Designed miniproteins, single chains, continued (4). Designs and how they scored, part 70

Each design is a single chain, and the fold is of that chain. pLDDT is the mean over its residues in the fold that is shown.

## One batch from the design tools (miniprotein)

Design m14584
Fold by ESMFold2-Fast:
Formats: sequence, structure tokens, C-alpha cells
Structure m14584 (fold): chain A 73 residues (1-73)
Amino acid sequence: SEEEARERARRLVEEAAEKAGRYLVEEEGASEEEARRLAEEARRRGLGELEKLAAEKGAEAALRKAEELLAEV
């Protein structure tokens, strides 16, 4: 359903942001504070893009975009 796709897309964006933050600490040597700030910013941007895409092309398109974002991390 569209509702399930939206919920899943949000979860995937949150996962991608969390993984990106962890990568910054573990691989790039960023501080926990810096990684948290960047992850929060990425999450906000990602969720905004998903909402816009869902409104324009439907929740399934947003889900596909979220899956792509998670795969890149």
C-alpha cells in the first residue's frame, strides 16, 4: 500500500543517515558530534526529498529513491 511504502521509505532514509554517520566516525575519523550533526542534516534533506517525490510521483517512487540512498552507504 502507499501508506506502507511511505513508512518503509522513511525508515530507509533514517537507516542511510545513521550508516553515513557511523561511516564518518569509523572510516573518516570524524567526531561523534560532527557525525551526528551531518547525519541529522542528511536525514532532514532525505525526508524532504521523499515527501516531495511521493507527492509528485507516488509513494512507490519515494521508496525506490530511499532504497537507492541506503545502497549508496
Scores: mean pLDDT 80

Design m14585
Fold by ESMFold2-Fast:
Structure m14585 (fold): chain A 56 residues (1-56)
Amino acid sequence: ADLGAAAQAAADAVKAAGLDGHSEEGGRFGRDAAAQANPDASERDARAAGQLVKLS
């Protein structure tokens, strides 16, 4: 999966957990979810996906 797919998975996971994507907790959770959704992504890509969730 690409960065966009990881970001979408992170956004869905944050929403399901009842967290706000704009919060620090939501961003961290989104980053972890992105890494789980795309295990081939680097730590950098997972962090970027989490930031995309936080900014959207």
Scores: mean pLDDT 60

Design m14586
Fold by ESMFold2-Fast:
Structure m14586 (fold): chain A 70 residues (1-70)
Amino acid sequence: GPLSAADAAASAAASGDAALAVRMAEQFYKEGGLSPEAARRTAEAARAGDAEGAAQIAGKGGVLSKQRLG
């Protein structure tokens, strides 16, 4: 689901494997878990080495943007 996409992207980027993080974002996009924009932004953040940013983008893209999480 969208939360698992954020966790997977963050984990891959945190391991220092930007290529894996990009591949995970592409996979979640193909499975319909991420919008094209969210997938692209997640991949860009991961390539920059921003694990936290990648996780936030993936999570935000898969969750209701108008409702508070918490």
Scores: mean pLDDT 61

Design m14587
Fold by ESMFold2-Fast:
Structure m14587 (fold): chain A 59 residues (1-59)
Amino acid sequence: SDALEGEELLALGRMALWLGMPELAAELYRRALEHFRRAGDEEGVREAERELREAEARL
């Protein structure tokens, strides 16, 4: 499902950030955001937006 795919992409983005790859993390978070939007998951959208802003701040 889109919600599950979004959660998986959030986890991958967090891993990318831990590996020192904020550009990749931001890309993964943008993909997660799109999946949550398709699912109508407002909480997922807010979480992905928050984590995306944090990753972008590292660039």
Scores: mean pLDDT 87

Design m14588
Fold by ESMFold2-Fast:
Structure m14588 (fold): chain A 87 residues (1-87)
Amino acid sequence: AEEYYKKGEELAKQGRLEEAVEYYQKAIDLDPSYLRAIYNLGEVLLKLGRTEEAKLYYLAVATSERTTEEQKELSEKALAKLDELTA
């Protein structure tokens, strides 16, 4: 999961957004609880103009288990994005 996540980040930084989607999706397929990959997939989809799909991934992060500080932070960011996109 981590390897595909890092490749997705690299591709996103290069502006290769569609390829970044593929690698984040592979990371999530291996670890469906990988909140950082799910959040970043939402970010990349939003940049691609795929707003309705991005909302679904932000919602998945926002409704996830909030047991760690990182999970809480990602959930809060996802909620803020949903509020922004639905206003």
Scores: mean pLDDT 79

Design m14589
Fold by ESMFold2-Fast:
Structure m14589 (fold): chain A 80 residues (1-80)
Amino acid sequence: DEAKRAARYTGAVLLGIGSELDVEDPRLSLEERARAARLGAEAYREAAELSTDPELAEKLRAKAAELEARARALEAEVAA
């Protein structure tokens, strides 16, 4: 099951990175950027759970928390 874990981890990290880029893309709508932030937060949380490195897991959880805060801010702006 190690190959399955590694593949899921890699996919989650790549999704997180792509989502961070989308959050800062001025070509995207506020709604699209809010969804990207939410998706990225979920992806980094999943990557942290799949990580075998405690230090890396902590950094991934921190990234997820930052994106979650960003998602809430963007969602509030969309709702206004």
Scores: mean pLDDT 88

Design m14590
Fold by ESMFold2-Fast:
Structure m14590 (fold): chain A 79 residues (1-79)
Amino acid sequence: LAEEAARARERAAEEFRKAGELASKSSSETVELASKGLSDPKEREKYFKKAEELDPELGKETREYYELRERAAELEEAL
């Protein structure tokens, strides 16, 4: 469990870095939508979908980062 939580955290950090690199190349509007997807739990899917429509790579990496972050939190809570 502890090793799985550490691995999930490492993967989340890696995806966060990739999302940051893609954000530097994307439009401010797309970055804003992706950021709202991360921070707004009620409208998350709507914002991620819009971000993916404008920039499929940034939208996908931001979604994967969120999923890995949630998985790491679940594993840490199980410890």
Scores: mean pLDDT 76

Design m14591
Fold by ESMFold2-Fast:
Structure m14591 (fold): chain A 73 residues (1-73)
Amino acid sequence: LSPEEQERLLEGAREELERALAEMPEEAREAMREAGETGLRIMEARAAGASDEELEELAEKAKPAAEAVEAAL
């Protein structure tokens, strides 16, 4: 992916996340936003050439947010 293509994909992903969050209950919205933002960081790191180990580390960091979403729902 070119930097321009990457930027377009990330922008679209952020817009989609915001649309999804707008219709969620308040208690779940914050946890879902944190999980979504972590996903976007993983996409950004992958596009920047992060190693599989670095991507796994970011995924591990996402677990608390995903668990918080499940707890809120």
Scores: mean pLDDT 72

Design m14592
Fold by ESMFold2-Fast:
Structure m14592 (fold): chain A 62 residues (1-62)
Amino acid sequence: MLPSEGLVRAVLLWMAGVIAEKAGDLEEAVEYYERAARAAEEVDPELAEIARERAEKLRKEM
């Protein structure tokens, strides 16, 4: 059984967001977290919520 393509995509987008955040690219990090949340919405609701919350927190710091 292969993992869901949506879940793999969500995890990759989440990792891209983390990398962008550590690099100080906050606008890019927010965009990746938002995309991760959308990809995770139907396959991992907890990841979707965490990604959405992190994007909102970063917007407040920009």
Scores: mean pLDDT 81

Design m14593
Fold by ESMFold2-Fast:
Structure m14593 (fold): chain A 55 residues (1-55)
Amino acid sequence: SELEEVEERIKEAIKNGDWAAFAEAVRRYVELLREEGFSTEEIKARVIKLVNEAL
């Protein structure tokens, strides 16, 4: 799914130190999660989890 593709792009950007790609991928990820009906707090938790998984 596009959601899974964006999650992988976020992790890849972190590993590569590509902050421009990271910002772009996070923006798209937030848009997709909002369309799925996730709350702001749920979206924050998911982004934090992905960052922790990539580190």
Scores: mean pLDDT 86

Design m14594
Fold by ESMFold2-Fast:
Structure m14594 (fold): chain A 70 residues (1-70)
Amino acid sequence: SVEELYKKLKELLEEVAKKAEEKNDIEALKKVKEIWEEFIEDYNKAKTDEEKEKVLKEYIKKVEELLKEI
């Protein structure tokens, strides 16, 4: 569901932010902020639940990739 994917994205963003903060990784913190801002813009443009799920899956992948870098 859209709600479960949104929850997963938020949990992943919180995990990345926490790890970046613990490592004092300013670049990773900036990337988290940029990903979130881009996500909000794309998510607000999505008109249907199917489109919202596609956006959520795309950004979940981006955050998972960032999490592997830190």
Scores: mean pLDDT 86

Design m14595
Fold by ESMFold2-Fast:
Order: structure tokens, then C-alpha cells, then sequence
Structure m14595 (fold): chain A 85 residues (1-85)
């Protein structure tokens, strides 16, 4: 179960990175740097969440997954603000 939850987090992060890469093609170099900084922060969060999930109970792992998805949603909103600028 926890391995499957960790896989879901990794899959969501990969999808996020792919979408961010496509959006970066329309941005200035300064905005692209900001997107890369966000991607770096998301990668660190993924490593943290996967580690925590590996040691968690099933219920805790589900809570961590939901926390990560909310974090990722906020990161997407920040990138979208840069695209709309």
C-alpha cells in the first residue's frame, strides 16, 4: 500500500514537471529561472514525502499524499501566475 502511495506521488510530480517544462517555453529567462526554482523545491518535497511515507502507517501515508497534492496545486498556481504575467 505505502509503495503504491509513494508511486502516486512520484507520478504526480512527473506530470507536474512535464507541464512546467511546456509552460517554460513561453517564458522569459528570468521567469524560467523562477520555474526551475519551483521544480527544485517540488523535487525536495517529493524526496521528503517518499521518505516519510516509507515509515508511515497506511492512514498517515494517505494524509501525506493529500498534503503533497495540495502543495503541488499551490506550486501549479505559482507557475500559472508567471505564465499570465
Amino acid sequence: MNREIAREILDEAVRFAKEAEEKMKKLTPEQQKKVRDILSEVAEKVNEMVERISKATEDEALELRNEFLQYLKKAKEEIDKLVKS
Scores: mean pLDDT 83

Design m14596
Fold by ESMFold2-Fast:
Structure m14596 (fold): chain A 64 residues (1-64)
Amino acid sequence: SKEKEEADKLAYQAHVLGTQGKMEEAAKLLDQAAKLYEKAGDLQTADFYRRAAEGARKMAELGL
């Protein structure tokens, strides 16, 4: 679906931001990806990326 393709792109962009230490920006893209996976009916992948966003925010709180 278009939602899944967009979610995959956002997840990849979040990964790139993560490698640059931009954890707050990465978290925002991971949240957007999770919402799109949910709209596509992929609830397990949506939950995975929602938790990944929480992890990225924790890293941002630690100055990472």
Scores: mean pLDDT 87

Design m14597
Fold by ESMFold2-Fast:
Structure m14597 (fold): chain A 64 residues (1-64)
Amino acid sequence: MVEGEGRYGDVVARARLDGLELTVEVSGEGTEEQKEKAREIAMRNALARALEAVLKRLKELEEL
């Protein structure tokens, strides 16, 4: 499981990637535009972490 967080103003979004399903929770007060930006940042961070985790795991398996 991989998670990413995005913040924009007082809005916080958390994205969770479980297999092929990406879910995002948004909390805090803000405009719809701020909530959308927070969601995008959270999604981007979750996907970037997933890629990094895959690459790190491959390196760990090579050292076994």
Scores: mean pLDDT 78

Design m14598
Fold by ESMFold2-Fast:
Structure m14598 (fold): chain A 85 residues (1-85)
Amino acid sequence: GLNDMIIELAVKNVKGLIDNGLYDSALRFMKDAWTLYGLGSVDWDEYQKALIDAGIVEKLQKIAKESKDPEVREQARKIIDYILS
């Protein structure tokens, strides 16, 4: 349905931002997509699952562990904490 298409587009945009190292922008976009697209509490589980299924959490866990930049590691952890909240 419409919610599935919105989640798919949001996940694609988040992945693109993370792939380009734009972690603060990715976190802001995830929060904006949740708020601006009018997703309810029930839709959060689908959004969370879609973010996980896209490999976003796995990629961020690797960045949080392996990045030489402490700020990048902290940004990655903040996104993981948001997704898994």
Scores: mean pLDDT 80

Design m14599
Fold by ESMFold2-Fast:
Structure m14599 (fold): chain A 86 residues (1-86)
Amino acid sequence: MAEQRAALEAVAEETAAALGLDEETKARLLELLLALLAALEAGDLAGALRARAEALRLLAEAEPDPEVSAALAARAAELEARAAAL
C-alpha cells in the first residue's frame, strides 16, 4: 500500500516536471491518482472512472497544445459518461 502510494507520488512528480505543472496542480494530480488507486483496490469501478476523468481534465487544462487539450477533455467526458451508466 504505502509502496504503491510512493510510486504514484513519483509518477505525479515526473508528470509535473514534464508538463511544467506548479506545486498546487502537482498536489491535485497526486490526490487524483491516490483516489484512483483506492477506488481500484475497493472494486469501485465508477469511482475509478471518475478519478481518471478528473485527472484527464486537470492535464487538459495544463496542456499548451489546444488539439491535445481538446482530446484529453473529450476522453474525460467519455469516462464520466461510462461511470454514470454503471
Scores: mean pLDDT 80

Design m14600
Fold by ESMFold2-Fast:
Structure m14600 (fold): chain A 88 residues (1-88)
Amino acid sequence: GNLGLKLLEPPKKLLEEGKEALEKEGDLEKAKKLFEESKKLAEEILKLVEEQKKKTGYVDPGLVEIPQKIKEEAEKKIEEIEEEEKKK
């Protein structure tokens, strides 16, 4: 189909890079930007998936579950960073 699991590779990579920036580098600004980019890309994929489902009546469940999980993890990490920024 027009959509495949390869679309999930960029937001997964951004999420991993954000976690590394946060947990290994301690760079809150860099981590937040990476998580925001991951979230935005996951939301774009979810929109494309919804459009595909409306057109074909079916979509790979992984194309809904995985980007939703990426979005939720990114949102949680952004909230974590914002709480740490408040402590400074």
Scores: mean pLDDT 81

Design m14601
Fold by ESMFold2-Fast:
Structure m14601 (fold): chain A 98 residues (1-98)
Amino acid sequence: LPEEVLNEAEAVLLLMRAEVLAEQGKAEEALEAAERALAAGLPEDDWRLLFARGVALLLLGKREEAAELFERALRVAEERGAPEEFLRRLREALERAR
């Protein structure tokens, strides 16, 4: 497999790890996984990554930073046609951060 494809696979696995860790309330581990996903080549405007980072920041009490990431994630997700179920989760998360 080309190096690019291997890096993309690693980035996606790290994204999934960040999502699972955020759902489990492991904020610091979720942020670490998210940073590794970015280092592996995941776009900074990936709406799933923005959501996972936002959840982690909210868990750490950084409400304003979390709200900014949720607002950005919602905008990008709407523009890219994300599933309505995910848009609903983003709106709920944003309300919790406010």
Scores: mean pLDDT 82

Design m14602
Fold by ESMFold2-Fast:
Structure m14602 (fold): chain A 85 residues (1-85)
Amino acid sequence: MTEVEVIITGKNMEEIRKILEEAGPKVTEVAQKKPGVVEAGPRTLSETEVAVIFRGTEEEALEVGEVLAEEAKKAGAEEVKVEVK
């Protein structure tokens, strides 16, 4: 079981909440097709950073994590990091 951590950086928590709200529908759509992937998050890391963790196979968890990263960037995230653990 692999953990894929997506760290989203925004201007403040209000902007990060909007980013997650805008990204949510597409992430949910993809995750529903990957029943082995479990989301654990979001978790607040700082006033400008949130982490979302996806657990599953490396291939499937990374696919869901990359969808969140892409949608977060489209929604105005200042920085997005995807880390495989």
Scores: mean pLDDT 83

Design m14603
Fold by ESMFold2-Fast:
Structure m14603 (fold): chain A 64 residues (1-64)
Amino acid sequence: MYLEKAREALEAGDLEEAALYANQAYLAGDEAGALRLLSEIYEAMGFPSMAELLRQRAKELEAE
């Protein structure tokens, strides 16, 4: 499962690999979960503004 692999990569500190797997999860239909994980990845990479936008987007998708 791409979302699981992305989470594992994030925990390992492999931010580039984590972002790749999170993007694959997004394309596979896990949009809200992938966007939440991408927000954590971007925050870890030092892009807090992008992380905030991604978190808001995920929240909107989850709210229907």
Scores: mean pLDDT 81

Design m14604
Fold by ESMFold2-Fast:
Structure m14604 (fold): chain A 87 residues (1-87)
Amino acid sequence: MELARRAAELARRAAEAARAGDLEEAKRLAEEALREVAEFQARLAAELAAIADPAEAARRLAETEAALAPLDEEFVRNGRIVAEALA
């Protein structure tokens, strides 16, 4: 969860930089946010792979998806702001 929260925070800061016209900082923060997302996904995949019981793995994934839903919405919204500014 910490990596997901950090990715959302970086995406928010990237959107703020984009709104301020600092496109170089917006791009840097967006790239950092994407790296945090990739690391979170890799760690989650490793954790799920280590669970021998498929039912337990499914429960863990569902709980993680539910916890991430608000952060995912915020991340997507802020990422769109950055993408539009960089276009």
Scores: mean pLDDT 78

Design m14605
Fold by ESMFold2-Fast:
Structure m14605 (fold): chain A 74 residues (1-74)
Amino acid sequence: AKLSEKELEVEVLISFGRMYIGLGNIQLSRGNIELAKESYEKAIRLYEEALALDPENEEARRLLEEAREKLEEL
């Protein structure tokens, strides 16, 4: 029932990554392509850090792939 320190760090990184994806989506809806790109790039870095701490984390891997796809579409 208790998260390890590493598990907690991974969850925090994933949460911040999701926040930046949300910010990027808001920027896109406003036509701010460069700010959206910056937000998605920040999310990618956070998910890569999470995956470096936990290489088997399926959520981090999936979210990283989704974030890269969003950036490629810009």
Scores: mean pLDDT 86

Design m14606
Fold by ESMFold2-Fast:
Structure m14606 (fold): chain A 64 residues (1-64)
Amino acid sequence: PSEEEFERDLLLALAEIYLGIEKAHPETANPEAVKLLEQAIEAARNGDLETARKLLDEAMKVLK
């Protein structure tokens, strides 16, 4: 597998973990972060790793 395939899989795993945490705790979930994480997953699945990284970074900033 290429470095790009590894990076995509890593970004997907990380985004899915954070999204899972938000969905497991709906009372404290941030809707903006959920939307950004879902968009990051979609971008990564489409092979747009640059957009996926940017969206994941923005989601992490919103979660703070």
Scores: mean pLDDT 80

Design m14607
Fold by ESMFold2-Fast:
Structure m14607 (fold): chain A 95 residues (1-95)
Amino acid sequence: SSILEEIEKLLKEAERAIRAGDLRRALDLLDRAIDLIDEAIRRGEDKEELLKYLERARELAMELLRAIPDDDRELILRAIGLILRIIGLELDIEL
């Protein structure tokens, strides 16, 4: 699936951005990956594969949150919002 290939690419790019300290880019890439995962769920793509992408996205978002400076309140709130969105999608797939 073209959408699954793009999700994989965005998650790999997000991981590289976190490792490089480009936290805003990492968050933007994760937001885009989650938008595509939400679309893939609506299209009826493989549930097990989507859960693996959501798990990886959550792990990356948690790593991102730990790397954000304490004074970057906007970026912290965006990262928390992303983590909550990921958890919501994981629950929607399992329920």
Scores: mean pLDDT 89

Design m14608
Fold by ESMFold2-Fast:
Structure m14608 (fold): chain A 98 residues (1-98)
Amino acid sequence: ATPEETQALAKKRDEVAKKGLEIMDKVFEEKGLSEEQREAGREFVLSVAGADPDITDERMEEIAEALAKLSPEEIREYGRRVKNKEAVDEVLAEARAK
């Protein structure tokens, strides 16, 4: 990849991560979740931004709602799966089924 393409992708990931963290923190705060759940949720957002920089705000909100029902350990487990290149949609579908 060219240096310009690398910089554009890095900027896109940073913008998605920033917006995703704002969405996650808002959803988790409104639901009164623990700091441990919030920390796990933030780590998940960073994994998603790295794996799918084209993710929409609406999709990130759906992820936040699904993760809000899970324990910190479950959130971290699904985050590891996303980081290991498992499809975000497949991970989210499994999380929703719980």
Scores: mean pLDDT 78

Design m14609
Fold by ESMFold2-Fast:
Structure m14609 (fold): chain A 58 residues (1-58)
Amino acid sequence: MSEAAKKALEEGEKAFKAKDYSLAINLYGLALQEDPENEKAKENLEKAHEKRKELRAA
């Protein structure tokens, strides 16, 4: 994984913990743009989408 993809994943995880799922989605998307085969970024992106949907339903 590139350094840029690693940083994007770290920042995305921080955004996810802060419940800023929209920011997390953008950051995980950036990580996938750097590493399209990054399974961790794909999984985290899907989780962020699910959480954002759940938050919108509240």
Scores: mean pLDDT 79

Design m14610
Fold by ESMFold2-Fast:
Structure m14610 (fold): chain A 60 residues (1-60)
Amino acid sequence: MEEAEKLLEEAFQKARENPELYPLVISLAMDLAILKNRKDVTPEEKEELIERAKKVVEQL
């Protein structure tokens, strides 16, 4: 999850210059928090979250 957390931090920093993208960043943060609270997270679920984080950062 560390990669997704780093991407989320980067997305928040970039979103300061584009507030219209905050909803996407907030949605990503909520999904990350949900997965971190689960003990049975699969590698596939982690990869999906990382891929979504990369797409959000790319849009910024």
Scores: mean pLDDT 75

Design m14611
Fold by ESMFold2-Fast:
Structure m14611 (fold): chain A 67 residues (1-67)
Amino acid sequence: TTLSETLGNANRYTDQAISSIDNDDVRQQYRDQADRYIDQASQIDPNAGRSARQGIDDRISQAQQQQ
């Protein structure tokens, strides 16, 4: 598994979390999956993992403000 594939999976689950922004339980499940892939990315490249985590936090926060 490459760093790119791991980050791709994190982004996919983040998209699913945002699509489920009005359903806290479903959003949290997808967020947990995204976090798992971010943790894997951080084991490969800590800087890439940190950047991806910040990106996910920003995207979800923005979506919540549009709710």
Scores: mean pLDDT 80

Design m14612
Fold by ESMFold2-Fast:
Structure m14612 (fold): chain A 66 residues (1-66)
Amino acid sequence: SATSLRHPLIIEGDSPEALERASLEVARKLRTAEENTPVAASYAPKEVQEEAKKKLEEKKKEVEEK
């Protein structure tokens, strides 16, 4: 009933298995955010759409480098 279960942003579990699960959730959310970002650009006008896509791609490249 409490929010003590699964902390995707806070990787500080009681057991190593819980910690691993939490880290996986964080990675999953980060990946999901990247997939949803380009969709938002589709809702904008051409100028905003192009700028959003360009910025997203550039940001993605930086993240991939790391």
Scores: mean pLDDT 58

Design m14613
Fold by ESMFold2-Fast:
Structure m14613 (fold): chain A 67 residues (1-67)
Amino acid sequence: SVEELAAFLQRELGLDPEGARTVAETLVSLPEEERLSAALTIVTHHRPDLSEEERRELAERLVELAR
């Protein structure tokens, strides 16, 4: 759900409640085939400290929550 995705974005990426909600709504509104690239861009911007593999894993979790 959007609420679960927003909560995840706050916890894992440090987004504020309003920003997390906006990002969650945006990801859910995208065609499924565009969600992974969008999620990966968001994770890379907020968590550049993570490895490429760790960023992909977080992005895949965002995509799953957006289903």
Scores: mean pLDDT 86

Design m14614
Fold by ESMFold2-Fast:
Structure m14614 (fold): chain A 103 residues (1-103)
Amino acid sequence: SIKEIIEEIRALIAELEAADPADTERVVALVERLVEKARELVELLKKDPSVSEEDKARMEAAVKAMETALELAREETDPERVAAYAQSAIGAARGLIAIAERS
């Protein structure tokens, strides 16, 4: 299931990168799904005693950064600013995947 969640996150990143930035409703909806899958991944890995406490903390920080980007994107009306928050969420998601795959 962890590998399946990572592949779902990768697919959402690809959809988000291909999305029309002017379609802010679609961009926000994709970021919402990305945050949901990232949180699911982090909660599963936090329950794994083989994952270091340092990696658990880094993954928690990454998903909190994504959650913050989502809340800011939801409140924004400027498509360029929504796109900037989406890019922030993508960056944090990629960092999260890199930690998860090495853990």
Scores: mean pLDDT 88

Design m14615
Fold by ESMFold2-Fast:
Structure m14615 (fold): chain A 73 residues (1-73)
Amino acid sequence: MLEEEIEKLLEEARKNRDDPLKVAELLEKIGELYEKMGDKEKAKQYYLEAAYYYKLAGDEEKAEKAKKKAEEV
């Protein structure tokens, strides 16, 4: 169930709060799951959150890709 998978990813993000790259990866995956569910607004929000954390981690390429995904949903 997609909702259960999202809950697990949110819990993992909480456990990894000191690792911005890991948080970004988890948030991007949550965005992908919301996109599959047809919840475009939440997908956009999580893709933008992932972009912010990728930028904090110094990964500008992944940050730009996440921003692009937010615009494309």
Scores: mean pLDDT 86

Design m14616
Fold by ESMFold2-Fast:
Structure m14616 (fold): chain A 82 residues (1-82)
Amino acid sequence: AIEEAVQHLLEAAKLAEEAGDHDLAEALREAAEIARTDPEMALLLTDEVIKAVEARKEEIPEETYKQILEHLEKAKAALREA
């Protein structure tokens, strides 16, 4: 579960960085690092990132937006199992 959550957070970070959102990518890398020691805090951070992505839907290409949210939802599910 933790390894799966970390992988999805890092994939979302990569997509965010490719879209030019360095702050979002950094927040996702931080959540991935925290997931190994504090899954509850990582879940909170992931939830905040989902809100930030949703607030910026118009600024993100539709394909990238969909892929980021898919990875974040999978990360969230894996963190809930931890």
Scores: mean pLDDT 80

Design m14617
Fold by ESMFold2-Fast:
Structure m14617 (fold): chain A 66 residues (1-66)
Amino acid sequence: MKLTLTLTGDPAKAIATVLRLMGDPNVTVTPVGTDTYTVTLSGDAAQQAALVAELKSDPAVTVTEV
């Protein structure tokens, strides 16, 4: 699954979310702008769905499914 992640909220919380994703072996994070990242999810469908739900609930970031 591929997502676009935009840093829209608290910069400290947004950066913490990006660093957490970069530490996940099932996630590839690629910067495409100053505040925009492409996030590619691998692993089980349930793990991907859980991570998408977590990111959508995070007020520091905006998630768009591609």
Scores: mean pLDDT 80

Design m14619
Fold by ESMFold2-Fast:
Order: structure tokens, then C-alpha cells, then sequence
Structure m14619 (fold): chain A 120 residues (1-120)
């Protein structure tokens, strides 16, 4: 299960699994810093955007569930899924800016709920 979650997260973010494996067991804050570094090093614009969104979500999670929380493969997959959902939402041209922001906040809230359930 852990390896599958890690492979799915890597595929969603557009990076080799070896790049995200090094994030496991790091604090959410450390993982966010590493994701941001991967985004800055990425030559692919979409991969860079998804990694940056994942970094922002990991920082948000650190604030909401504790900065000392260690990143698991399941948590990384949930963060990657949320990053993809936000990216798809940002690509929509049929929604008002206020509606886009509202839906982003809902995605972030649902992510935190799922992460808290993993810690029980």
C-alpha cells in the first residue's frame, strides 16, 4: 500500500518516484521546502506548478495538523491529489475569481480532514 501511494503521488506530480521517496519521514515543513526546491528545478511548467501547489498545501497542513507531523506516502498522495484538483480548477475560464477561491478553500479543508483521519 505505501509503495503504491508513493508511485501514485509521483505520477500525479510528474516526477520519478525516487524524487519523492526522500520526502517520506520528513516533517511537513521540511517536505514543503523540498517540494518547492523540486518545483524550482523542474524544466516542465506543469510539473513545476503541481510541485509548488503541493509545497503550499504541505505548509498549510503543517499549520493545521502540526509542524512535527511526519510525511507518509498516503499523506503525500492526498496532497498530490489536492494539488492536481486545484490546478484543474485554476485552468477553468467559466468561473468567477471568487468562486475559484471558494472552491480552493473547500479542497484545502477536505485535505486537512482526510489528513487528520490518517493520524487517528
Amino acid sequence: MEEKDLEEAAELLGVPVSRVRSLLGKSLTEAAEELDALARASPDGETARLLRLASELARYAAKEIGEDTKLTAEMLRLIAEAAVEIAELLDRTDLADEEVQRRIEEIKEELIKKLKELLK
Scores: mean pLDDT 87

Design m14620
Fold by ESMFold2-Fast:
Structure m14620 (fold): chain A 58 residues (1-58)
Amino acid sequence: SEAIARTMIEYAEILVEEGKYELARELVNKAKEELEKLGALSKEDQEKIDEILKKIDE
């Protein structure tokens, strides 16, 4: 579950590079929710999520 959530974050970065901002936002939000529910959201995870959100539209 944690590994899948982190893979979602990595895939969201690829989606941003491809200009698929809506899918990237959905994916990163789902990954964050899952990691928060598991108590496994690390500072590194949050930093990656924040970088992705800065790069997408709004």
Scores: mean pLDDT 80

